# Designs tried in a protein design run: designed miniproteins, single chains, continued (2). Part 92

Each design is a single chain, and the fold is of that chain. pLDDT is the mean over its residues in the fold that is shown.

## One batch from the design tools (miniprotein)

Design m7176
Fold by ESMFold2-Fast:
Order: sequence, then C-alpha cells, then structure tokens
Structure m7176 (fold): chain A 110 residues (1-110)
Amino acid sequence: DIEKEVEELARRAAELLRKLGMHEAADALLKDPLNPENLRRAVELYTAHLLSLTTDEKKKQTLENTLAQFLEALDRIEEEKDLRSVANLLAALADMLEGELRRREALAAR
C-alpha cells in the first residue's frame, strides 16, 4: 500500500526533524503526509535552517542547488499526484536527515 509507505516515511522523516530541533518542519510534514505541499514546506524550513548555519559560501551554493533540484522534482509530483515519487523523495529526505543527525552526534562525542 503506497499510502501507508508514504505515511511511514513521513513519520520517520518527522521524527528525525524533531531530533534535529525542527519541530515546525516535522509538524508541517505530518499535517497531511499524502499532500506533497507539506513535504515542500518541511524541505523549505529545513533549507532555511541549514543555510542559517552555513558560513562557507561554496557549501551554501551546493546546498541551495541541491535543494532547488529537490523542489523542482516536487513541483512535477504535485502536478501528477504520484505517490511513488513522493515516497522516494521522503526516503531521500530521511536519509539526508539521518546523515546530519549522525554527524552532529559524532561531533558531540569528541
């Protein structure tokens, strides 16, 4: 069931966002997990947060380009209501968030 897969991935991504202190982004994502507009809102909030923490101009540009590509993919999905593509983007977001959480935990352990 693709709807259940989307809901489970959205719940996982939201849990990771909360662990990173991004409660507003997590709440946006969980408001309606099947609505790609809520995924867009969560990604926009996460982008704004990362950009506020990034002082290296080259890394900032790479992050802006990567997230712009993500949002362009999401625009196409919103038009087609393709839940498989929504699930794929949620999985990619969860992987990215898990990587950031592990990075912060590794720094805190040193």
Scores: mean pLDDT 76

Design m7177
Fold by ESMFold2-Fast:
Structure m7177 (fold): chain A 94 residues (1-94)
Amino acid sequence: MDKVKKAALLVEEMEKKLKELEKAVKEEVPLEKIKELAEEIKKIAEEVKKIGEELLKTATTEVERKVGELFIKKSEEAIKKAKELLEEYKKKIE
């Protein structure tokens, strides 16, 4: 399987789960479910980052390098957003 295609599908899944987490925080879903969603997002993001790092290591063109950097950036942004949403929820429940 193409690593770029796999990473793109994982990014799509990651973004879908981020939207689910945002909705769960708004709807005051139990903390255990919020933590579960945040952990799932982190796991997917870590896999995307690993693929991005592998793409950078094997990059022979500027385009390949930019694609690897993009996947790393998207993974780090997703981890940050999931952490911020979890902290926002914790502040609401004491």
Scores: mean pLDDT 83

Design m7178
Fold by ESMFold2-Fast:
Structure m7178 (fold): chain A 97 residues (1-97)
Amino acid sequence: MAVEKAIEYVRKALEALRAGNLDEAEQLIDKATKYILEAPPEDKEVAELVRGAVESLRTAVILKKSGTPENVALADQYIADAESLLEEAEKKLKERR
């Protein structure tokens, strides 16, 4: 339950970031972080991947808030990294059922 909720909130944060809703993305990232902390030991690998995605998205928010073209381009790379980590987390979670 906890890691599944974390994945859900990271996915929503990703969508908010792509839509330019930075404040919404930050709130969703905070919710994901709370669920990661509630993850049981058996979900540690999935929780670690989701935590990596959260860290990348937090960096992307900071970069987008700076508003420079260079930082916006760098933020897009962190968003892509977060999506890759989230996809890996979703795959591992499905393998555990």
Scores: mean pLDDT 83

Design m7179
Fold by ESMFold2-Fast:
Structure m7179 (fold): chain A 85 residues (1-85)
Amino acid sequence: MSREEALRRLEEALETLREIGEWLGKNQPAAPSEELAERLVEAVRTLKEALRELGIPLDELERQFLRNLEGLAELARRILAERRA
């Protein structure tokens, strides 16, 4: 993947996470829809891949935040799997 492609994917993933965060903040209590869960999983995956490709160093707090996002993505994957059962 090119550097330009990685930067574009990073920007798209961050924008998707921002939109999801805003939606959750305005719609309480709200259960995530299947579509929202899929977007969250894809955004976290794209963010991780783009950060790795760009070689951006993360501090301890940024790494902890990323681990928390990964936990949310894992929960979202479980919700999606249950809906396919």
Scores: mean pLDDT 70

Design m7180
Fold by ESMFold2-Fast:
Structure m7180 (fold): chain A 99 residues (1-99)
Amino acid sequence: SLGEQINKELLEKFDDVEEFVKLVLRGQAETLARGGKLKPEEYEELLKLIEEGDYKGALEILAKAAGVPFEKLLEEFKKTIEYLAEKTKQYEEAEKLLK
């Protein structure tokens, strides 16, 4: 799942969530391309959609390449965003207690 691609070190830094999400999606795209699941033109389109913030379009290509239903991948994506947002809040609250 998308959540399984979360790098703990990057998550602990609680940097820009959208840039982290783009990094994860690019990693998924590269994995599928290396596995022969994406043609060069599909890979280029996917990277463009990720850069433009068209996550719905990007997830549709990823779902087709991975052989999973789009709705399932979209649910995993939403859960990943919610998880990252919650972790960011927890980190900010801990920072306030330390200073």
Scores: mean pLDDT 71

Design m7181
Fold by ESMFold2-Fast:
Structure m7181 (fold): chain A 108 residues (1-108)
Amino acid sequence: GKAEELVELLKERGIEISLEEAEALIKEVEEHPELVAKIFVDLLNSEDEGTREVARRILAALLRVIPEAALKVLEIVLKELKPEKRHLLEEAVEESENEAARALLAKS
């Protein structure tokens, strides 16, 4: 399922989450994209590089596994993120290989 795909994709990127955590994350992104976007803005704006990198990789994985819901998150993050952190969204979009996300970034 999508949760299993998310677990495997994140594991390949050095991020270990449980199947239960992946299912909960997917549900939150689909049901509450505005709340999830606020969390991503806070994490990507972090002064800690490790926190930013983990958030970037999770966003990239979500854009691949649940593209429609993750695109809503990306649109909000793009509006609220500090301009100097925009390169993290560019990297997440490139890693996701999501053409709709690339088009959204170009419109912004």
Scores: mean pLDDT 89

Design m7182
Fold by ESMFold2-Fast:
Structure m7182 (fold): chain A 87 residues (1-87)
Amino acid sequence: MSPEEQIRVGSVITSLAMMAQALLRSGNPEEEAAARRMLALVDEMERIEDPQEQLELAKAFLEELIETGTPEIQAIARKFLKSIEAL
């Protein structure tokens, strides 16, 4: 709940939204589905007021993508998760 956490959450939300837009333009149904899930996560995070809860949702989503996604999505998810875990 520090000011630093709020800035970090905003950065994560922006990065997820930008990546989702890129994936939606891929023409690949699996990547488009992942992008729609990312946009739904962004909308959910924006409705949550607690920065810690927002970050935990982002981490859980990225961990799910690492287990179930395509190799490309897995690589992206691992990179994001590492960035979030770096505090």
Scores: mean pLDDT 76

Design m7183
Fold by ESMFold2-Fast:
Structure m7183 (fold): chain A 85 residues (1-85)
Amino acid sequence: MKFTIGEAGVEEARKTLETLPEVIEELEREEEELLKLAEELRETDPELAREYERKAAILYSARGILKAALSFAEEVLKLAEEQKK
């Protein structure tokens, strides 16, 4: 028997598609700001510059995970639409 996605799963996928794009854009903005600050501080405070580069790398990784979650949410909605009967 083919697995059917329930209404709760569809609703969570819709919320993910509505909310995650804004979160991803905010993380991209924060990453860019941290990298800019790191570049400006590289000669005057190399330790702080390195800390900002590390934080930017963490945000980059988090954004990658969120983009994967967004892709899976799209897949859930497509499967639910295919199961309309």
Scores: mean pLDDT 79

Design m7184
Fold by ESMFold2-Fast:
Formats: C-alpha cells, structure tokens, sequence
Structure m7184 (fold): chain A 66 residues (1-66)
C-alpha cells in the first residue's frame, strides 16, 4: 500500500512523491520511521502550500511501515 500512497502523491506533485519514496526506503533501512518521515515532511512542506496533504501522506506511509 505504500506504493499507492507514493503514486498518488507523485501525480499531484512529483517532488513530494520522490520525497515520500526516499523517506520510505530510508525508514526501512534505519528503522527510525517516525524521525525519517517527520524530517522529510518538514522539507517537503517547503515545496508546496498544501501542508496538510504533505503531513497526511507522510503519516500514512509511516503507518504502513510500522
């Protein structure tokens, strides 16, 4: 389901979709899911005015990885 969340974000904003993919892979490698997703969400929020969309997408990815 992580791929579906990333694909939906990528359709809306490819930079955010790319950031979500990077956050998911980094979270899998480090096991620090909450720290990694929070950091990537903060950086991605600067790329768009839709901060709620960014926050929700990263929270959904974090839930799927837990």
Amino acid sequence: KVKKIIDEADKKNPAIGSSLDAAAEMSKKTGKIEEVTKRHAELSSKLTDDSEFVKKAFEEVAKELK
Scores: mean pLDDT 77

Design m7185
Fold by ESMFold2-Fast:
Structure m7185 (fold): chain A 87 residues (1-87)
Amino acid sequence: MSPEFLRAIGTPLAEIQAAAQDLIDNATSLPRSVLEQRLADLEQRVRDFVALLRAARVPQSVVDELEAQLQRLLEETRRTVEALRRA
């Protein structure tokens, strides 16, 4: 993979991770409607990123691994936000 490509995917991936952490950090301070909207935005960002990788013809094994990691991140974020709001 080219250094330009690794740089291109690194920034969106870091932004997705930062957005997930921001949701967790704000789980008790934001209204539920705002949290649900931000979570939906995060899910859309993940879909757009995976679509970008597929369009760029990244090897399927790499796309599948990144998609699995991002889906796990989304599930962990949802569970953590809900757990914090129940406390």
Scores: mean pLDDT 81

Design m7186
Fold by ESMFold2-Fast:
Structure m7186 (fold): chain A 71 residues (1-71)
Amino acid sequence: MLAPVSPEDKERLLAALKKHVTLTPEQIQQLNDAKSQLEVLELLAKLFNDQETVAQLEAFRNDPEAFLAKA
């Protein structure tokens, strides 16, 4: 089980995403409903649908803190 995502971490991630991608209200709601960092990354993988996102998901599983520090 991965660490829970704080509301502040979700806001930070959502703000970063909005700077580069237009999110639908449904996607924003899904991010807000996510309970773990893994669930957030699974949503990001679906949004970007690329191999680089899959690689980032694996990197996050190995070191979640280092990954979030970059976001």
Scores: mean pLDDT 63

Design m7187
Fold by ESMFold2-Fast:
Structure m7187 (fold): chain A 63 residues (1-63)
Amino acid sequence: MVEEIKEYAKSKGKTIEDEAAKLLVEASEGDREKLLKMLDLLIQLSGDTITKALAEGVLSLNE
C-alpha cells in the first residue's frame, strides 16, 4: 500500500513522506476507497510534498 500511495501521489505531481503514507493506511482501516479519498484531500491541500504533519492534522478530523 505505501508504494501504491507514493505512485498515486507522483501521478498527481506530488511527493508523499513515508510516515504520511503510513498514517493514511492506519486511518483508512485497510479500506482502499477511504484511503484514496483521504489521499485526494491531502493532494488538494499540500504544496509539493504531503508531510506527516499535514496528514496528522487532516486525518485527526476524520473520526
Scores: mean pLDDT 77

Design m7188
Fold by ESMFold2-Fast:
Structure m7188 (fold): chain A 68 residues (1-68)
Amino acid sequence: SALAEKDPKVAAEKLREIAEADRRAAEELREEAAKEKDPRKAAQLYAAAGILEVAARIHEERAEELEE
């Protein structure tokens, strides 16, 4: 895993890649939500996107810790 990588720079790079993937997944969910005609389902998709944004932020914070 990124956190088990012995090189802190490589671990930070992997965490940033995970954060980017989380943000891309969040954007895909928002695009799906925008197309969703059922407002309840749209709300669930927006909520899921929000969770991924939080995950991306946590991964970015971990990457910053490893670089400091």
Scores: mean pLDDT 85

Design m7189
Fold by ESMFold2-Fast:
Structure m7189 (fold): chain A 65 residues (1-65)
Amino acid sequence: VVQFDPNDPVINKAREALYNAITSASNQQDAWQRFQKEIAPLKLSQDNYQKMEAIFKVAAKQLFP
């Protein structure tokens, strides 16, 4: 189970980027590329990056079989 502070503004920005990437992309690879571009300026810590990557993979697998 991946846990993080839902009120962290950096994590909230990353979650918004995840939502935008998944809803605008045509496939999982496109969504991942869009997500990476959106989170690049946020300069996430390694821990936060890993958490967001895990969340992305779960969400993308559900929406892009």
Scores: mean pLDDT 74

Design m7190
Fold by ESMFold2-Fast:
Structure m7190 (fold): chain A 63 residues (1-63)
Amino acid sequence: SKEEEDLKALVEDFAKRLGIDPEKVKSYEDLKEYLKKQGKEFAIRELDAAVETVKLRVENEKK
């Protein structure tokens, strides 16, 4: 779905910006757990906000 494609693109882009190997984080949940283990709480908050924005955008398109 468009939501799945947008989320995959977001996760990949976010991982690259943080210098994380995208092969080690294939999903939003995997990336979030990776960041949690690294103690990067700020990055987790930014990721959560970005994911919420994508979901809200997709929901608005379903009107």
Scores: mean pLDDT 77

Design m7191
Fold by ESMFold2-Fast:
Structure m7191 (fold): chain A 55 residues (1-55)
Amino acid sequence: MLDDVVESVVRGSRDLLSEDQLIETVRSTIYGLTLVVPSDEETREMVRRALERLD
């Protein structure tokens, strides 16, 4: 599931990256898997949702 991949990226990278860098990393990962570029707003929402689920 795409959400599982986003959560995995956030969990592995949140300690090393700023929020903006984390959003860019997630966006790049989604593009690599789906060949669709998500909007900045969509990616930011996915990252925030993943952070809420993890903590």
Scores: mean pLDDT 77

Design m7192
Fold by ESMFold2-Fast:
Structure m7192 (fold): chain A 64 residues (1-64)
Amino acid sequence: SLEELLDLIAQAKGPEVAARFEKQLRAIDKRIEELKRQGRFDEARRIESITNELLEMIMKELEG
């Protein structure tokens, strides 16, 4: 989950890095919603898919 990932980042890199990462993810979510409002659903789905894959990879690496 996002909370588990943020906790792992905070433990590995510190709370400031975790907070910045959360802020970046919120910015990505806002961009996805903006793309959907513009009818750019293909771009929105692509960014969402890539983001989810990257988050899963990062979580696995941090968990070992």
Scores: mean pLDDT 81

Design m7193
Fold by ESMFold2-Fast:
Structure m7193 (fold): chain A 66 residues (1-66)
Amino acid sequence: ATVTVTITGKKGAITSKAEVVKPGESVTLEGENPRIETLPSGETLVTTSGGQVLFDPDHAKVEVKE
């Protein structure tokens, strides 16, 4: 599966490699069994075997392709 996260708001996202995804940019994670979790902070964490992305769900679009 491929998970693409596109940042639509003014807040960026952070990957498992400590890379910052800037507003208006997209990050793509490849891997099996994508997990989408809402943390107590209200942020969303997407996890795949290819990595993780932490972002604000109110300012992002998530697309999953199998």
Scores: mean pLDDT 73

Design m7194
Fold by ESMFold2-Fast:
Structure m7194 (fold): chain A 92 residues (1-92)
Amino acid sequence: EKEKIIEEIKKDYERMEKLLGVSEKTRQAFEEILKLVEEGKSKDEILRKLAEHFGLSVETVKAILEGKDERALMSLSPEEIFLLDIVKKALE
């Protein structure tokens, strides 16, 4: 259910914050992505917002999620990798 997915996203973000800390930029990106999920926006809109935050194309983010672009994945910070994992889980 949508509500259960939203609660899991929030819980995963809280773990990330406790383990790594997060920058203001990452916190703002998370809040914007959470709002898109809550509003029932399409997968493409959510991925576009994530791509904007990473400074990557949507196609590159899709390739990272599919395990096809390890170099782009390795260019991400630990907090960006955590945010990617949270979004990936939300889109399943």
Scores: mean pLDDT 78

Design m7195
Fold by ESMFold2-Fast:
Structure m7195 (fold): chain A 92 residues (1-92)
Amino acid sequence: SELEEVLEQLRELMERYKAGAPREEIIEELLRLAEQSSLPEVHIAIAAALMQLEADEATVERIAGPEVTRLLNAARNRDQSDEEEFKAWLAA
């Protein structure tokens, strides 16, 4: 499916980022990938990746819209809270 193909490309881009590719290049590739698809599911997946790379909120909102961006921000804040709880547990 188109979603599966995009998720594979997304995974490859994130691996390139982990290998030391410039953040700006990865963001540009993600934005290009978003322009090539009309599927909402693809835009949501790309928006989530953009947020993980700390792209500006206006860019994320342009891709996914305000409601999805709000939901992604809520999920990100929850994950950050979970990591702080884990660090506190390790320190105990």
Scores: mean pLDDT 75

Design m7196
Fold by ESMFold2-Fast:
Structure m7196 (fold): chain A 122 residues (1-122)
Amino acid sequence: SLEELQKKLRELLEEYRSSLSEEQLEILKTKPLPPSIRDKFAELLGLDPSEVSLGEFLYILSQLSDEELEILGKILNLPEELVETIREHKEEIRELAERLARGELTPEEVMLRLNELVVELR
């Protein structure tokens, strides 16, 4: 159900935040979500758009089941090809989240890498 998915998203966010240092949390705050998904994703979590980062979003995506990813993708109006890419590359998506938290990647570099993964499915 949507309610169970929202609960799981919040639990995954708390899990990720608890795994990070204070420095990593501050780094993530400087790396917001793209505007196209920011408001809807924050609403699902019951948070202000400013409280959700790209790294937290990618971590959550990497931890969802295939069915949960399909439901979330429909809610956020994500391209089906992007959802399929995430399903096939969960470990790489998780690595991108970790590298964002360490300040090793910019949001622009992450979006470029995600686009490269989508092209690899074609």
Scores: mean pLDDT 82

Design m7197
Fold by ESMFold2-Fast:
Structure m7197 (fold): chain A 73 residues (1-73)
Amino acid sequence: SDAARAAGVQAVYDAMYDEALSQGLSEEKAKEIAKKAGDTFRAALDAGASVEEAARKAAKVANKLIEEELKKQ
């Protein structure tokens, strides 16, 4: 269970890290956003959310942070 939870957090981190980089963000900023997405996924699971609900919430947080960074110019 803890191993599956850790694997899910890592998968969300990796996916959001790659997404942030693909959108043109720096490696440092992509890591920061990916970490927040992973933390959001873990917190949602701890609160009783399904894996699908937790992943959706994590993606929403990451996409918002990516959009905010892209608007800074």
Scores: mean pLDDT 86

Design m7198
Fold by ESMFold2-Fast:
Structure m7198 (fold): chain A 60 residues (1-60)
Amino acid sequence: SDIDEAFAFLDRDGDGTITPEELKRVAPAADVEAILKRADKDGSGTITKEEFKAFIEESR
């Protein structure tokens, strides 16, 4: 799936989550804090694969 590939590309550590640092590295001009506030439903400070998938689905 394109979503799985995008997540794997962003999750360079392979820990199953996307960190603010990883987002900032691929999109330095983006408001990473605003993206996290929308996508991070757990309040963990990271984006899980499920949260990432839900975020992408909401943008369709």
Scores: mean pLDDT 69

Design m7199
Fold by ESMFold2-Fast:
Structure m7199 (fold): chain A 55 residues (1-55)
Amino acid sequence: SMEAEERRRAVEDETIERLRAVQDDTSLSREQQDARVRAIVDEHDRRLAEVDAAA
């Protein structure tokens, strides 16, 4: 559906922005950067699964 496609695009755009913010944050240690990237990827996968389930 168009709604599912729109939600998928929004999830992808949000994920890209969050990943960029982590890469740009020079105050983060490598361990903190890795933890945040993992959390962002996990949330991305969960949100896409929700969109797919609703489609």
Scores: mean pLDDT 83

Design m7200
Fold by ESMFold2-Fast:
Structure m7200 (fold): chain A 60 residues (1-60)
Amino acid sequence: EAEELIERVLKEGDELTRRLVIEMVASTPEGRRQVAEDIARISTPEIAELVKRAVDALEA
């Protein structure tokens, strides 16, 4: 589930969003939330929601 959500963001996001998603996956749990917030500031609401769901799935 998390992998599918991340793949969608990488496919639909711009280059900066893709770089931040990769950073999010490589981050500690604490850093992961911060990077997700950074993505939400620069991306569309749709992509921000996918990233939020991916982080939630990784934390489950």
Scores: mean pLDDT 72

Design m7201
Fold by ESMFold2-Fast:
Structure m7201 (fold): chain A 112 residues (1-112)
Amino acid sequence: SSKEILDAVKELTEALKNNDIDGVKDALKKIAKILKNQDFYDKIDKATDKDIGKLVLEGLDLVLHHPEAQKDPEVLEGVIEAALAAGERFPEYLLEAIGLVLRAIGLLLDHG
C-alpha cells in the first residue's frame, strides 16, 4: 500500500538523520520488498504513484550522500536492490534509478 512505502521511506530518512546505519539497512530491505510485491501495483492512482517514485529515489540519493552510510557495503547493496526495484516499478524514473545503481556500485568498489 502507499502508506507502507511512505512509512518505509520515512524510516529511511529518520535513520539517516540519527546516523543509525542498521536502521538504514532495515529500511532499504523494507523498501525493496514492498516495491517487489505485486499487491503494491493495485489501488494507487497515477499521480500518487509518480510522487511515491520520486520520494523513493530521493531517499536512496540521500543514502549515497551520507558520509557513513555510503561506506557500508551492505547499505550499498541495499541501495542497488531498492533502486532496481524502483526503476522497474516506476519506469518514468528508470534513468534516475540506473544512475543510483551505478553510483552505488562505484562506491562499493571504492570501499569494498
Scores: mean pLDDT 82

Design m7202
Fold by ESMFold2-Fast:
Structure m7202 (fold): chain A 66 residues (1-66)
Amino acid sequence: SIEELEKLAKEYAKHPVAGPEIVDVLVRAITEAGAASEEEKETLLNRGKSEADRVLARIQAEQAAA
């Protein structure tokens, strides 16, 4: 839900490296979902969450390789 993504954005905002990029992704997904139909809302929220997960995984991989 939008509320779940808002909570995730607040949690990730505390991360010094990943926070800004993940928050930006989640806020975009929330904004798009808020303007979308009920049917599209679920798809947009799921895509936003998946994109945030990919950003986190990329940053974690970069840190592990360093």
Scores: mean pLDDT 78

Design m7203
Fold by ESMFold2-Fast:
Structure m7203 (fold): chain A 103 residues (1-103)
Amino acid sequence: MSLEERIEQLIKTFKLSEEEAKVVREVVEKFGWDGYLVAEMLLSGAMVESLPLAILSGLQYFKEKNPELYELTTSLLREEIGDVTKPLTREQAFNILRKLAEA
């Protein structure tokens, strides 16, 4: 499955609007496959009501593989998290993705 087919499946799975899909595409343009994986992880985390610590644990995968994306994403996640005991929301996930697209 190509990267574009993965993005189309993500749009379908999370029922992304045209504007939300554009944000995901901009993150993927900047960070490639790793950008796709981060977008999927944040959106999946919000969908299954994952706690921020679980998402931070998943992001450890990028610490050695893509340190720039790891540092940027974990910094943005910490900035976005108001209450670490509450699940990540879809709005918080997109706030992080928008800032990644702009970086």
Scores: mean pLDDT 85

Design m7204
Fold by ESMFold2-Fast:
Structure m7204 (fold): chain A 75 residues (1-75)
Amino acid sequence: EEEEVARRVAEIDRQLTSPDLEVRKQAAKELGKLALEHPDAVAPTVRRLLNDPSLTPEEKGALVRALAEGVEEAI
């Protein structure tokens, strides 16, 4: 359901703004799982994450790895 997917993406977006890196990593992993089934719904969040200037290279790398792990688990 599109409404359920939008609600899940909104919750993931909220968790990605957490000051706790572990919460953000878990959110990125859930985003990755959702990306295979609903790529159009997650694309804006992924683009924002990759272009976020407030993230350090290490944080961005950790979040990209978590997102990739989510994709692998969904396969």
Scores: mean pLDDT 79

Design m7205
Fold by ESMFold2-Fast:
Structure m7205 (fold): chain A 65 residues (1-65)
Amino acid sequence: SAKRDAILKEMGKVINEKGAFGVTNNDLVEVAKRVGVSVGTVYRYFGSKEGLVTEAIRAGYAKMP
């Protein structure tokens, strides 16, 4: 999904800047806004903040913490 991939890419940028453990719920809101989706859409794809962070790292959009 183009939207799913865009969410992973934007979250990867946040993780690369702040580290995986530095990601906040407000970072999810900002990622959703940048992609043009609702926060509910992000939760529908990934289930949780931790799920999104894990998938961004596993998909190669961010480095391991």
Scores: mean pLDDT 83

Design m7206
Fold by ESMFold2-Fast:
Structure m7206 (fold): chain A 74 residues (1-74)
Amino acid sequence: SMEESILLARLSVLIAAANFEIEIAKRTGNREYVERARRLVEEARRLLARNPGFPQVFADQVESADAEIQEVEA
């Protein structure tokens, strides 16, 4: 549906934005960007929780971003 397509596009943007914030954190060493990435991952998780029929690849991408956040914090 159009509504589903819009939500999937929003989910893709949230994941891409989280990855961009992680990359900035790696380049600058500034923990503010790690905090921004965490908020974006949390929003993506909420969207996935409300839409259990979404493709598994999105859940996998969110978990990948979370793993990168943990690596940057180590």
Scores: mean pLDDT 88

Design m7207
Fold by ESMFold2-Fast:
Structure m7207 (fold): chain A 64 residues (1-64)
Amino acid sequence: SMEELQAQLEGVQQLLDMLLSAPEAQQQRFLDELREAARTLPPEVAAQVEALADAFAARIKARS
């Protein structure tokens, strides 16, 4: 339903906010949760969220 989709998108937005403000030690955890949340979304939206997660993963790896 549209209400369920809205709740899922709000959850994704919260995870993105947490990822952006998180200490480095917690960023991988929020990335993993973001990827899991993306699997519950429509394919086109999931692809956009996964692309953002990939960009953040590359940034974390660069800091290693």
Scores: mean pLDDT 76

Design m7208
Fold by ESMFold2-Fast:
Structure m7208 (fold): chain A 100 residues (1-100)
Amino acid sequence: SLEELLDQIEGLAKEYIKAVKAGDKEKAEKISKQILALLEKAKAIADSEIQELLDGISDFINRLTEWVKKTDDLELLKETAEIAEDLLKKAFDLLRTLLA
């Protein structure tokens, strides 16, 4: 179901944030690809309004991962990861509300 896919994506997003905080660029990229694949599966079964929000999350993960690959400042990675963690939590909370 869409809810089961969102649960998997949210779990992977938490692991992604941990990898970014640790400066583990290889792990962050690997997890980002897994998140993006599950977001594509979620989009295939979602309505158009939910698809737009899922596309926004995909774009965010792609942009953040490309930035992480170019960034060696561990403190900046940690601060950015904390902001990203809050934004992703709010996005998933919104998705769950819209699917209720």
Scores: mean pLDDT 89

Design m7209
Fold by ESMFold2-Fast:
Structure m7209 (fold): chain A 57 residues (1-57)
Amino acid sequence: SAREQAELEIERVTAGLRLDDAERLEVVRIATAHFDDPEALAAAIRAFVAAYRARHA
């Protein structure tokens, strides 16, 4: 489901990326803002990952 996919993406972001304290807080904010919309949550997490990779390219 979209919710399960979003939860797995959050786990990958927190486990697979070397996040600083500000970036960890941003992931928490995204999860809180989109807790009732798994599709929007997944899109926001993908955007966060893309921005993270662009900053560390």
Scores: mean pLDDT 76

Design m7210
Fold by ESMFold2-Fast:
Structure m7210 (fold): chain A 62 residues (1-62)
Amino acid sequence: MIDMEEVNESFVRMGAAVASLIEDPAEQQKEIAELQAKLAVETNPVLKEVYQAMIAELQKNL
């Protein structure tokens, strides 16, 4: 439904923004690995979107 879609977009944008603050390449790689592990076991669709956005932003900044 439309409200859930807007909530998902907000959380995805927030996750990407937080990931963009990590400027240390070693911390970026560590966070990518941890987020990939969390994504593999996550059942909440909003958190899956957030983790995917954070991983994409971290990979883009490497």
Scores: mean pLDDT 73

Design m7211
Fold by ESMFold2-Fast:
Structure m7211 (fold): chain A 83 residues (1-83)
Amino acid sequence: KLISEETVHVKAGSSDPRFEPLLGLSEEEAAKLAFELLGPGIYEFYIDENGKVVGAVKLSPHIGTLDENFEGEVKKLTYELEE
C-alpha cells in the first residue's frame, strides 16, 4: 500500500547488499520483491525519471541501499508492505 509520494534530492551512499536486487526494477516489481525477501514493513523506494528504483530503505529496522553512482532528484515513495 502506497502511503506517500514526494520529490527529494539524493546522493550516493552506503548500500546494504540485501536490497541490491531491487535496483533497476519498476516500483511494482520492487514492492513485490521487497516483501518476498525482507518481509512486511514500511519501505521507501526512490524512483528515477525513467520509473526505475535507484534506492530502497526499510524503516524498521532502518536499513537501506542507494545506487552508488546516482545523484539527483527522485520521487520518494513510501509503502506499507503487508500480507
Scores: mean pLDDT 70

